# Designed miniproteins, single chains, continued (4): the designs that were tried, part 31

Each design is a single chain, and the fold is of that chain. pLDDT is the mean over its residues in the fold that is shown.

## One batch from the design tools (miniprotein)

Design m13056
Fold by ESMFold2-Fast:
Structure m13056 (fold): chain A 92 residues (1-92)
Amino acid sequence: SIETLKFLALAMAGSVGVKELVEEVYKILLDAGFPEVDAASFAFWLADRIARLVKAGVPVEEAANIALDELIETVSKYNPKAAEALRKLKEK
């Protein structure tokens, strides 16, 4: 379910800062018109990618930036406005 995907994304995030990033990404994708299932799936993908990079020894801030850049590249193929909104998260 969509609620299960959101829960898993937040649970995998591991830190408050990563949870906030995952929640903001989900909101940006919803506001950009993505279906809830797709927005939740991208949020889960981001959380999973960050967790994998951290497990591989990448510092959490660097892992978040790498994973967010990978997500932006993917999202830009479907919705350039959503990709631009995601880029603004890196400036804060």
Scores: mean pLDDT 78

Design m13057
Fold by ESMFold2-Fast:
Structure m13057 (fold): chain A 88 residues (1-88)
Amino acid sequence: PSGTATGTVTTHSGEKKTVTATVTAALGEVASATGYAATPVKAKVKLGDAEVDVYETAVLSFDGLAREDGSVILSTPTATTDTSTKPR
């Protein structure tokens, strides 16, 4: 059984990204899924007196519980932003 979640994640720069992730679990099993936006957002961040270019990747994480009827019950997705100095 599998379940798919789609959510909108707002990055630290205020950009909105749609992220889709699929969890696959065996019957009676709980599995975790993490999805990443395909295109990161390039942003300039002020660190003290310096400005640095960063790439913000929208991330959506959730758990799925596979039920005996073949359905997957999804947790409330957690939206986060992964920030790095290189694209992902």
Scores: mean pLDDT 75

Design m13058
Fold by ESMFold2-Fast:
Structure m13058 (fold): chain A 101 residues (1-101)
Amino acid sequence: SMREEVLRRYEALVEELIARALKDKEHHEQFLERLREIIEEALRHLGRPEEEIERVRAMEEEELIERFLELGRELVERAIEERGAETVLADLDAVEAVAAA
């Protein structure tokens, strides 16, 4: 149940941040470019093949968002396994507090 709560809160937080960023039309292209950079770096960190990393450059908005959410979920699940759900939940509480300020 705690693992499910961590994932639910993470997904809700990220969906809110993405929705907010997508409403900012002036910075829309910068947001997409930043998503590409984050995804490419995450894939390199995870040791994914170069062909998979190169595909990110051709991804459109919808594919980028889906891939970002998928990778984020994988990283959070890995953090739960390595550090425990209680520790990750405390980290999310800290991030939510900063996002609300």
Scores: mean pLDDT 79

Design m13059
Fold by ESMFold2-Fast:
Structure m13059 (fold): chain A 65 residues (1-65)
Amino acid sequence: SMEEEILKLLKEAGLSEEVAKEVVEALLNGDSGRAAWLLTSNLSGEKAAEVGRKLREILEKAGIL
């Protein structure tokens, strides 16, 4: 599922399972600001940008973006 793909991406990027779950929840609630804040607070700027790009690709494939 899209949720499982996102969770896998976030954990592989180095986020803890708890933070990754919070990002998924924020995205499901349409809270893009919270999702961005969680990424930038837990990853370097370079890594947050890379994850953001891959996340956008997943959301586009799912028809959400």
Scores: mean pLDDT 81

Design m13060
Fold by ESMFold2-Fast:
Structure m13060 (fold): chain A 104 residues (1-104)
Amino acid sequence: KLLEEIKKSAKKTEELGKKTSEELKKRGYKTASDFILSLVKQAKDLLENESKKEGFKGAMGMLRDMYGDISDGMKNKGDEKSYKLSEKLKEESEKTKKLIEKYI
């Protein structure tokens, strides 16, 4: 049950990451856009690929840290219009991190 909640939260974080990346790119923040998109994709891929393997619980610590990095990376990013999406991504990443902490 908890792993399913983590996967659902991770999917929402990926969707928000894509929207945040798109808005940052439209506002001229290409490097920040590419960085956030890369981080959310790596976290999702790690969760999907490792969740089917023996020892996955060991990888959850790394995944927790990655979602923490996404949350921290969204502090003070973009202009006022992109900031709202960045705050939502920060909140969802922090929620995913806390769910992972409960799992490990």
Scores: mean pLDDT 68

Design m13061
Fold by ESMFold2-Fast:
Order: sequence, then structure tokens, then C-alpha cells
Structure m13061 (fold): chain A 77 residues (1-77)
Amino acid sequence: SLQQQIEEQRKKLIEEAEELLKKAEEARKKSEELFEQGRKSTPKEGIRLEAEGGVYLIQSASYRVSAKNLLKKAEKL
């Protein structure tokens, strides 16, 4: 039925959003590890590690925004 198709689509959007939130958390943790390593490293190596940490932090934020958009799409079904 149409109702079953809508429920299946909603479930898929929620599952995709949950996977993106998991990736966001993994990227955030990697960012924190790189920032901590940067603080303990030489100034030259620290700059490189902090730059890498910043990239992961941006990726984490991007995954969270994408997940939020999918959840909003699921709510509108």
C-alpha cells in the first residue's frame, strides 16, 4: 500500500541519518585525537596535525547537517 511505501521510505531516511551521525561522531573523535597529538608535538608537526584535526572537525559538522536534513525529510513524509 501507499502507507507501507511511505513508512519504508521514512525508515530508510532515518537509518541513513543514523549512519551519518555515527560517521560524524567518529570524525569528531579523530579531530580530538589529532588536536591532542598536535599539542604534544613539535611546533612544526603540531601545525600539520592541527590542520588535519580541523578537516575532520569540518567533516563531522557536514555529516551532522546532512543527517539533520534527512531527519527533516523523514518528518515531512
Scores: mean pLDDT 90

Design m13062
Fold by ESMFold2-Fast:
Structure m13062 (fold): chain A 78 residues (1-78)
Amino acid sequence: APPRLSVEELVDRILALLSELLQKFKAGEATPEEIEKTYAEIVGLLREMAEVAPELRALTEQAIAYMERLKEALLRAA
């Protein structure tokens, strides 16, 4: 089946998830489990973006690599 979301909708969803996770982290409420789950959802959305817009594939791969490093840093800080 074709992707359901546009690039703009995927970006909005990614930003919303990241914002929510960072707010929970600042409040001391982000668990390692929540960090892992939210991160997996963001990576999934980035991969879907590469399928919707193949011209952005290199950019989405760079973003996924950056997000993996951010996830590792957040898990160490939690």
Scores: mean pLDDT 79

Design m13063
Fold by ESMFold2-Fast:
Structure m13063 (fold): chain A 78 residues (1-78)
Amino acid sequence: VKVTLQGDSDNPIPFVLSDEKKTIASGVVRQEPVVIELPEGEYWLQTDSTAQKINIKPGLKLDIPTSSGTLHITAEAG
């Protein structure tokens, strides 16, 4: 599955994406999309102000408000 992370502005939004055992990806997103390839499944997403469990599958569209702006997450079939 192709996962795209994108911010709504040039303000940096820090993120950590992890599974039960390890960090899968971490970084900072702005308006430029960050693309990550992942298996379908449940992951934990942590930002500067939120932590939540997400179910990654094709067709996912999720908007997460953070203290640095809104983080947009989409997932498409690979």
Scores: mean pLDDT 81

Design m13064
Fold by ESMFold2-Fast:
Structure m13064 (fold): chain A 98 residues (1-98)
Amino acid sequence: SMASIERAVAITKKTLENTEAAIKAAKTPAEQVLWFEQTAGVLFMLLSVLSPEEARAVYEVVKEWVEKHIDTLPAELKAAAEQFVEDLEALVEEIEAR
């Protein structure tokens, strides 16, 4: 439903806001990568319980967030963020094919 899509999007946006704050507070590039990896794990778990429409909406929010921030990320984070978007798209396509 529209309401369930809105809830999934809201959870995703809050998760990404928390991740952005954690990355800004991190003292090393390694800590920044760990925050990205933790975010990826949380979002992959979230997608496992979502409908195809909800999963697609979550993916679009993540893609937009990465595109907005990609040019300001360290090189190590840029590669990790690009891979995360690709992995998430593959999972969404798998969910949509069920």
Scores: mean pLDDT 83

Design m13065
Fold by ESMFold2-Fast:
Structure m13065 (fold): chain A 94 residues (1-94)
Amino acid sequence: SRMSVLLGFRLIAASSEVLVAERMLETHPNDQRAIDLARRTVEAAEELLERAREELERNADSFAPEELARLQKRLEEVERELERVRARIDALEA
């Protein structure tokens, strides 16, 4: 469905942004500007993830079982990655 395709793209975008944030922190751990950029990237990914979560919940009954399971698994993976990177940012700013 069109909704599934669009939701898939949002999850891919969120995952990509989280990976960019993680890479910035790994390559520039003592650079405040790099930490600030990583924080903004994570915040953008959090907004995309929240929107994706809402759309998945509202339209769950409209997806094929395999499609729903795949999207739920992707959402959970991105959420875990995001939580990991956020925790790292918070630790570096402590």
Scores: mean pLDDT 82

Design m13066
Fold by ESMFold2-Fast:
Structure m13066 (fold): chain A 57 residues (1-57)
Amino acid sequence: MVLEQILESAKLLDLDPVEVLRKAIASLEAQLADATGVDAAGVQAALAVARAVLEEL
């Protein structure tokens, strides 16, 4: 999964994967505020996945 690849890459680059995920979630929340219809549904799905991954960490 793309999100899992980002987390692995962050680990290899000495970046905190939790901080990377938190920033990604904040960005998705900002996108959701401006999104409507089908785009809003897609952003909400991405947010749900990102939050689930953060909870597993």
Scores: mean pLDDT 72

Design m13067
Fold by ESMFold2-Fast:
Structure m13067 (fold): chain A 61 residues (1-61)
Amino acid sequence: VSKLLQETSDKFVKAVVDGKEEIELEVPKEYVEEFKKNIEETMKISGIKFSKIKIKEIELP
């Protein structure tokens, strides 16, 4: 789980640095709200803008 969150965060940061307008991220359902908060906070702090962020909820086994 922690590795998944780290990989998802890294993917988001890479997409931001590359200036992508749209990104789809896979996030475990239980962490979706926390991840959304982290994205929003990071964007405000860094002044980075995303047009659309799609979060795909995945279920852990």
Scores: mean pLDDT 69

Design m13068
Fold by ESMFold2-Fast:
Structure m13068 (fold): chain A 101 residues (1-101)
Amino acid sequence: SEALAAVEEAVAALEAARDEAGLERARALAAEAGRLLNASGGAAFLKAQALKAKEGLSDAEKAELEKAKAEAEEKGTVNEEASVRLAEARAIADANVAAAR
């Protein structure tokens, strides 16, 4: 996804940061990655909610709802893992740049 690609770019920038200027650029990428992760999770959640709101679900629509719920849960888990990885990379980069001063 676009959000996961942005996380990889932000993590790479954080790992490459050697000074305050590099850290500022990496933090900007991390902020954008966080925004995209939030947007991605919201879209998956809204898809599942729209299906749940339908009255008189057919058996086929019930199967689609279960698939949408599983997709929203999977995206939620992946986004949580990506958010943790991004936060850890930020903390390490901040400490490394501070230690190099």
Scores: mean pLDDT 73

Design m13069
Fold by ESMFold2-Fast:
Order: C-alpha cells, then structure tokens, then sequence
Structure m13069 (fold): chain A 82 residues (1-82)
C-alpha cells in the first residue's frame, strides 16, 4: 500500500536528520540507536527477516566502528548538499 511506504520514507528522512545531529554531537549511543531504527524501517519496507535485519545492523555498525570520522564526513557531505 502506497500510504505505508510513504510513511516509512518520511520516518527514514526524520531519522537521517537525527543521525546528522547525533554525528555532530559525537553521541555514539544515539548513533547506534538510530542505526537500529533505520534497519528496522528498511526491514519493514523490504520484508526482510529479523535475522537479515540483525546482520544488516551489525554490518552498518562494523563500517561505522572501522572509521567513524570517515563515515561522519561522508554522511554529512551528502546531507548538506540538499
């Protein structure tokens, strides 16, 4: 249903803005919470299993933990161009 997809898209955009704020504040716990919420929304949109959602969350977290400053820089540059 188109209405459900539009709602999830709006929630994803709101989470992207919250992630920008958390990255600017170096709030690691908030960043992890937002990553989890984004993965859960993506799972709802794509009908991804709980196990696949958990794997995706771990992959995103691993990418962030490998180089947090690079992740922050790349994410903020993409968001600021809008």
Amino acid sequence: MAAKEAEIQQQMEELQKKLEEALQNNDTEKIKEIFRQMVDLYGQLKNVSKEEQDKLFQQVLDVYNKDPEKFKKEFLEVVKKR
Scores: mean pLDDT 76

Design m13070
Fold by ESMFold2-Fast:
Structure m13070 (fold): chain A 77 residues (1-77)
Amino acid sequence: SDLDLLSAIRTKDLAAAKAAVEALLADPNFRPEKAGGIAEMLVSVLGADREAAERLAEALRNRDLAAAHEAVEQLLK
């Protein structure tokens, strides 16, 4: 869920963040248009790096699990 991803990034838990993006992309009800909202929440609420958050949003829009994993690794640096 979106909340699981936000929690994992807030706590700097890389394994949980990777599992959360896998769960988001496995959910057939996940709407790609929500990816931008997730990126904006990461930047505005958690103070995440904008470039890394935008890379995550792009990976989520494209349902690219490998790119999403790389993006969460960058977010947690």
Scores: mean pLDDT 81

Design m13071
Fold by ESMFold2-Fast:
Structure m13071 (fold): chain A 83 residues (1-83)
Amino acid sequence: SLEEVFQALSGAFAGDEAARDKLLTLLEKYLGPEVAAEIRELWARDPDAALQIASTMVSELGRGDVEAAREAARKAIAWARAQ
């Protein structure tokens, strides 16, 4: 459920590694394996950037627009990689 995604995001912001892993699993379920793989890679390199991008994706999912969530994720990941 979307409530599970919001709870997992809150736990990840608090530094809970189990919540982070749950968030990544839920993002894969809702947004697909490509987006989830990009976030996993970014989390290993820059966890702060990964959290900000995940927060944006969860916000878009909360509005009910899965394609907007995917587009926001792709744009934010591309921006973070260009830094």
Scores: mean pLDDT 79

Design m13072
Fold by ESMFold2-Fast:
Structure m13072 (fold): chain A 70 residues (1-70)
Amino acid sequence: MIERGRRLQEEIAELIEKHGLTPEVLEFIEKKQAELEKRREELKAMPLEERQELYVKLLEEILEKLKEAI
């Protein structure tokens, strides 16, 4: 999980550097960040493994949105 998250972060960073960050992708990221902030207490109580999986899923969604927005 941790290794997969790191690779996803690297791929996202590479795509942003190469293609730039569009308003649509920025809005999507901001929306996801706001959602996580509302769930802050829930996330704090969550087991580490489940939080890692949630984080990886979030990165996958961001990557997919970036590929769509190119």
Scores: mean pLDDT 77

Design m13073
Fold by ESMFold2-Fast:
Structure m13073 (fold): chain A 94 residues (1-94)
Amino acid sequence: SSMEKLKELIERTLRELGFSDEEIEAVLEALDETFATHPEEEAQRFAVQLVAQAMREHDVPLERAEAVLEELEKHLSPAAREDARRLLAARRAE
């Protein structure tokens, strides 16, 4: 499914960014709960917020975070893509 592919992409990306196995497991568990309790479009929007927040808390540089969210956009609904762009714009304004 598109949600399974998005989850796999997120897992791979967080691992490449140097997140620990415990941090990755926590993110994936939150994604599984979100996907189980929300329609796909809403679940994708929460997934974008979760990934963006995790990258911020892990001090991922803006340029790297932008590349990550651009890759995720290929697998996201229009609403989730707009959320990703707004989160990046907010971070650029800091």
Scores: mean pLDDT 83

Design m13074
Fold by ESMFold2-Fast:
Structure m13074 (fold): chain A 67 residues (1-67)
Amino acid sequence: MKASQLVTSGQIMVIAGDYDDAKELFLEAAKLSSKEVSEELKKAAEKVGKGDVKEMQELVKKANELE
């Protein structure tokens, strides 16, 4: 599965309120990504775990632009 598909699935889980599933999907996407993209996705996972959806979305956008 492509990292971008995992990120999209994670964003869908955020909309559903499944922040734990979203965090896991972002961390899985990070494992399939370059070091720079991986660091941004790990930060996004941390932010969604804290309920910070806006910061998570900004970090995901940055990760996608780096890929």
Scores: mean pLDDT 80

Design m13075
Fold by ESMFold2-Fast:
Structure m13075 (fold): chain A 83 residues (1-83)
Amino acid sequence: SRQDIIDAIILINRAITLLRQGNVDDAIRLVQEAIRRAQDAGSSDDVISSLRRAIRLAQRGNVDDAIRQLRRASRGLTDQLQT
């Protein structure tokens, strides 16, 4: 649904804030919830892959690349809202 896309975008933006604050574990939990919402919305494999890649990068301490992947996923979700 449209609401699942909006919820996923909100969760991604909160995860980015948490990553910037060094709260990696809570950020990963929010990204996992964003994946569930994106899947329920029928989002593309590219969006889901970017979210999963962000989790792996965050777990490795690569925060900047994790944020880049989260921003990529958020753009894909925003594009889905506009169609």
Scores: mean pLDDT 91

Design m13076
Fold by ESMFold2-Fast:
Structure m13076 (fold): chain A 85 residues (1-85)
Amino acid sequence: MEVVRVSDTFSYATIGSGPLRDQVSWFLEEAEAEPGDVVFLEKDGVFSQGVRVGPDKEATVAQLVAMAEEMGMEEGDRIVLVKRS
């Protein structure tokens, strides 16, 4: 999984093989997600509701994983970070 930095405020990664929890946790660390940033999940061109990054990293990871599982996120789908401006 590779983080693509499109701009100073927009980054994404493509979901690969392996556990969603590990991929979500890795993406938040590698994209340098901070409290107040917003994460979206994208499946087949449809975006999830935005998840605001909170002060508890594990709670944010758990919320994103639960949403990804509900959406049926698979290899090739995207996770997107929008930085707070």
Scores: mean pLDDT 85

Design m13077
Fold by ESMFold2-Fast:
Structure m13077 (fold): chain A 66 residues (1-66)
Amino acid sequence: MEEKITEIVRAIKEGNFDEAVRLAKELADEYKGTLEYDIAKAFVLIAATISGNRELAQAVADALDA
């Protein structure tokens, strides 16, 4: 999980929309419904918000809720 969170944050920092969305969806598919996922989701959404890229932040949020 931590390695995947690090990869998502890296993709967000790089502005890589497709990679960030893909990795966020994989995180949701593997861990959704756990407390660890809720914490990871919050951390990823904070990182996306801080990035300043509103479209990327929304796409990542949507992927995590799918």
Scores: mean pLDDT 79

Design m13078
Fold by ESMFold2-Fast:
Structure m13078 (fold): chain A 85 residues (1-85)
Amino acid sequence: DENIKALEDFARQLGQQMGEIAGAEKVTVSVQKRGPDESEFLISLESDGKRRYLLITLRVNADGSAEVVEASPGAQQLLAQLEAQ
């Protein structure tokens, strides 16, 4: 419960950051698959009446931190832009 809430919070934060870079008007995050250590999230970005879907898989590390372990091509591009500034 705590772990999935932490992953959902992290996914929402990443979704908002990716949405800012993409110029999205609305960002929605939903859980696609729940696991004990990893969960897959669908991020919906809405702009100009169009929706774009991104997939990310997040993992909880032994120290309680979370990381992205898999990302769809569109998510990879936006995450690379976040890393670059």
Scores: mean pLDDT 80

Design m13079
Fold by ESMFold2-Fast:
Structure m13079 (fold): chain A 84 residues (1-84)
Amino acid sequence: KSPLELLDEAIEAARAGDSEKAIQYATQAGLTYIQQLLDEGRYDEAEQAARQLEPVLLEFARAARAGDTEKAVALAEEMREYIA
């Protein structure tokens, strides 16, 4: 799955109240994007992506586990804008 497709799944899971799936999909989206950059030899971009996405992903996980669906969806959309 593409990183954007995985973020779509994360947003849907968050809206459904499935925090575990939401966190799983969001984590896979970030890691898949970074891995694609590394596979292409785009090391500096991969490092920048890791630094930018890590804090957003941690806030997403916290919001999803707290049942704060609106915040979780907003954070996933922020990740989506960065990856797109």
Scores: mean pLDDT 86

Design m13080
Fold by ESMFold2-Fast:
Structure m13080 (fold): chain A 78 residues (1-78)
Amino acid sequence: AAAEARRRRLAIVLIAAAFVAARAAGSPYTRAQLVDALRALGVSDDEIAEGERLAQDPALVAKLMAEVEAEFAALRAA
């Protein structure tokens, strides 16, 4: 249960980072197109909604990404 909860949490932050990246100058993707692509991959509506909300605050997403990277590295080492 704990490992599953952690992976879901990581997925949400990664989805938010994808939204932020997709909005960068030069990206061909819009928010709507990215959501459609995530759905095609079978990503849940809850995860997409959470990630989309997070992406509204790019500074927060950057902070959470650093935190996720650290947690993921720790999990890989275990």
Scores: mean pLDDT 75

Design m13081
Fold by ESMFold2-Fast:
Structure m13081 (fold): chain A 93 residues (1-93)
Amino acid sequence: RAEELERRAQEYLEKAREHIEKAEEAIKRGDLETARKHLEEAVEYLVKAGEAIWELDRLDPERAARLSEELGEVMRRLAEAMERLEAAEEKAR
């Protein structure tokens, strides 16, 4: 049961990373609308990951702590991508 929650959290974190990567590529191409949609999808997956980690913490706090570190890393990458999107939108003439 704890292992299933860990796998779900890892899957959601991977989906969030994929959407952040797609957003970063869209920003490079000047496709700011597509970038924004991918960042919104990444937020949804991070919420789902956080929920799975929260449930895992009740069963296995040590595993949940490790996944919380990974969640923090993905959240930092999301914040950087959001800053790049905002800067690109300001420069769009």
Scores: mean pLDDT 86

Design m13082
Fold by ESMFold2-Fast:
Structure m13082 (fold): chain A 97 residues (1-97)
Amino acid sequence: MEGEEEAKEAEELAEKAEEAKTPEEAARYAAEAGAEAARAAELGEAAEEAKEAAEKAAEAGTKAAKEAKTAKEAALGAGGAIAGIGGAFQAELAAKK
């Protein structure tokens, strides 16, 4: 019921992460996108959209970690990537049954 809105928000956040000009902002948006995708998957609606958004968030988080100049920024980027992967996994499980 809310899952479609969460999936859309996850997509928008993933796009912001990809377009972010600083590693810190990219990591933050990627982490938020992954969390929203996981929430959409939990609600059982828009599971396929949530999976795609989570995968984009994971890629954006990985990119942020690679471009990071400090250990904190690298940790934030890695956190975003992990959150995205988790969301995608939950969305796959929800889509299967």
Scores: mean pLDDT 68

Design m13083
Fold by ESMFold2-Fast:
Structure m13083 (fold): chain A 87 residues (1-87)
Amino acid sequence: SELEEAMKEFVELVDEIEPELSPEALELLTKIEMLMAMFLLDAGLSPETVIAQLNRLMEELSKLLPEEHYKRLKEIMDKIIEIIRKS
């Protein structure tokens, strides 16, 4: 699916930048990935709830990452959020 492809792109970027991640940033990214996986598994999460939680976690992440890495992750996340919103 389009969502699975965008999520894979996000995970691949996280793997690429992993050596530069703090433990705190990695924890937030793990929470983001788990939240996306739970939504794909139809674990009873509404799209609105998922979008709100993803936005909150990304805002926390923005304080922990170099601007260049955050910008790249946010571009993919904005794509993911738009796909969820349209579903």
Scores: mean pLDDT 85

Design m13084
Fold by ESMFold2-Fast:
Structure m13084 (fold): chain A 93 residues (1-93)
Amino acid sequence: GPVREYGLEAGRAGSAGDGQKAMEYGRKAAINAGFDPVAGSGAWQGAGEAAYMGGPELDRRAGIAAHKAMEDNGLKGTSEAARAVGEGAAQAS
């Protein structure tokens, strides 16, 4: 579904060094997960930036960091999106 699809694209963009595209797709994943884009935007920026760290094992760790950043900001409903970001980052490395 769109949450996973946008999360995968966010991770792929992050691994490719496109932080702006990573944040854009991360934001779209959050919106489709039912989160207010204004309330969630800062947490989703952090998740996108975490996916930006590059390299196969770093991309996997970036996905874990994105998941933690979302949880720390109270975005429990974005766990699927956080996992998809990590998966996309790993695929793009």
Scores: mean pLDDT 58

Design m13085
Fold by ESMFold2-Fast:
Structure m13085 (fold): chain A 73 residues (1-73)
Amino acid sequence: SLIDKKVEELKKKGYTDEEIEAFVGLMRGRRAYLAGDYYTAARIFRDVAEKYPDTEFGKEARELAEIAEKKAR
């Protein structure tokens, strides 16, 4: 899959397992968001932001959670 290829690229660039887990979660949330499932996207983004708050991907997930939560209303 495209995600599997990107995960291998991140590993080669020296990303940590924690950062890669945050990235995979972020991509799952983005897929739900693009499908119009804002409720599911908001929950996934919040979970990623809570578990990986110090990662770049976790910080992006926090911002996307706020956007998805607003659209889920």
Scores: mean pLDDT 87

Design m13086
Fold by ESMFold2-Fast:
Structure m13086 (fold): chain A 72 residues (1-72)
Amino acid sequence: MASIEQIKEAADKMVAAAEKEKDLKRRIGSLEGTIRMLEKELETVDYSEEERKEIEEIIKKIQAKRDEAKAA
């Protein structure tokens, strides 16, 4: 199982890679893929309440970036 710190690092790297995508549809798809990965992680892995909240905060930040990309 990935630690919360590893999930944070992986999410940051995936978001950075998505932001470098010049194709808007691919960028949105990559961000949505990252959100789905994190949501599945929350459903599959029995995280503590504190860890779940931290992952949910990461998801919210990525959702904001996805919405920003959709507005572009």
Scores: mean pLDDT 78

Design m13087
Fold by ESMFold2-Fast:
Structure m13087 (fold): chain A 59 residues (1-59)
Amino acid sequence: DALKQAIIDKIMKTYGFSKKVAQQIVDVAVGFQKSLGMPDSYIQPIADMFAYTEHKFRK
């Protein structure tokens, strides 16, 4: 999915996460978005929220 890959690349660039970590964040965001019946446009803001939280509280 081109959308999913673009979000992974953005998270890697913004937060410095590895591809594996960025992929896990996006996978969680997709699962959350689908569980709530939200449109695909919500994947990016959900993934950004999770990435920001992970970056802030991982230390």
Scores: mean pLDDT 79

Design m13088
Fold by ESMFold2-Fast:
Structure m13088 (fold): chain A 120 residues (1-120)
Amino acid sequence: MWLREHSTEEQLEAMVEGLEEAVAELRRRGRPDEAEVEAALAAAEAALAQPEMSPEKWRTLARSGLILLASLMPTEEELEAFLAMLEAADEERRRELAALAAEFAAGTVEARRREAARAA
């Protein structure tokens, strides 16, 4: 929820676009496999290197974050319920969820970077 409080309107709109793209992909493909999770992490890491004013940064973080969150759903039925909840969300709730997804992606990349630094 930190991003929801501190993001510009343009950044929030980009995050919502990323969320909607991820919902459409998950509806088409079902639960993400290991390769899709690793691709989402790589995309999020690349996005974090982009300028804060880049809409593509925030769109990619929200998209990747939702794919990562979907990977935590243990069944297709739980994924279906999660996607239905996202699709039923009003504009404000959708913005909150998009910001949360972007934060989750950023936090996951940071956690992996810290673990790699300890191993080095």
Scores: mean pLDDT 82

Design m13089
Fold by ESMFold2-Fast:
Structure m13089 (fold): chain A 78 residues (1-78)
Amino acid sequence: ELKEEAERLVKEALEYLEEAAIKSGINLKVSLTGSLKERAESILEAAKELIEKTGEETEEARKAIELAERAIKLVEEL
């Protein structure tokens, strides 16, 4: 199911974003409300902001971006 896959991608993206934030010691506030697309877009925005604040593109931050972008693309195909 495309919806189930999108939900899984959003969950995984959030987990990577949280790991990147914890590792960096950054107080990251992410609003995960609304549609799957809106949640994925929020994760993508937060991950990019984290990279800008730290000046470091961690593997976890890159994975969060990759998975969020995949979720957005998948939801657009629904």
Scores: mean pLDDT 79

Design m13090
Fold by ESMFold2-Fast:
Parts: sequence; structure tokens; C-alpha cells
Structure m13090 (fold): chain A 64 residues (1-64)
Amino acid sequence: MTIPEDGRLSQEQVEELSRKTGLSPEKIERILVAAITRRLSQREIGERFGVSQASVSLIARAAL
């Protein structure tokens, strides 16, 4: 992949985050998209998806 604007995480990274957070890969991708769009704070993303702010922060950090 030359420049994946939407593919910041590899499949292996999504699987690792799924293992660490207990979330499905689909949920991790949705949280990642929400974090990248910057329309919601990490706290608001956590509330919307029913996950801890720490899990949201971990997923957002993986995109950096």
C-alpha cells in the first residue's frame, strides 16, 4: 500500500487491539474512524460505543 488514508492499521494491529481491549475488529475500526475524524472527544467515543476512554486512547495511539 503506497498511501492508505483509511488503512492506518494492519490486520495484525486490529487483532492485537481486539485481544487487548476485548472489542471486535469491526468495533475497533469504527472507533478508529471516529478518532481520526476528530468530531468527538475520546470520552464521547467511549460513551457512544460503550467502552472505556482508555480503550479509545489505545486504539487512537495505534494510528500514530
Scores: mean pLDDT 72

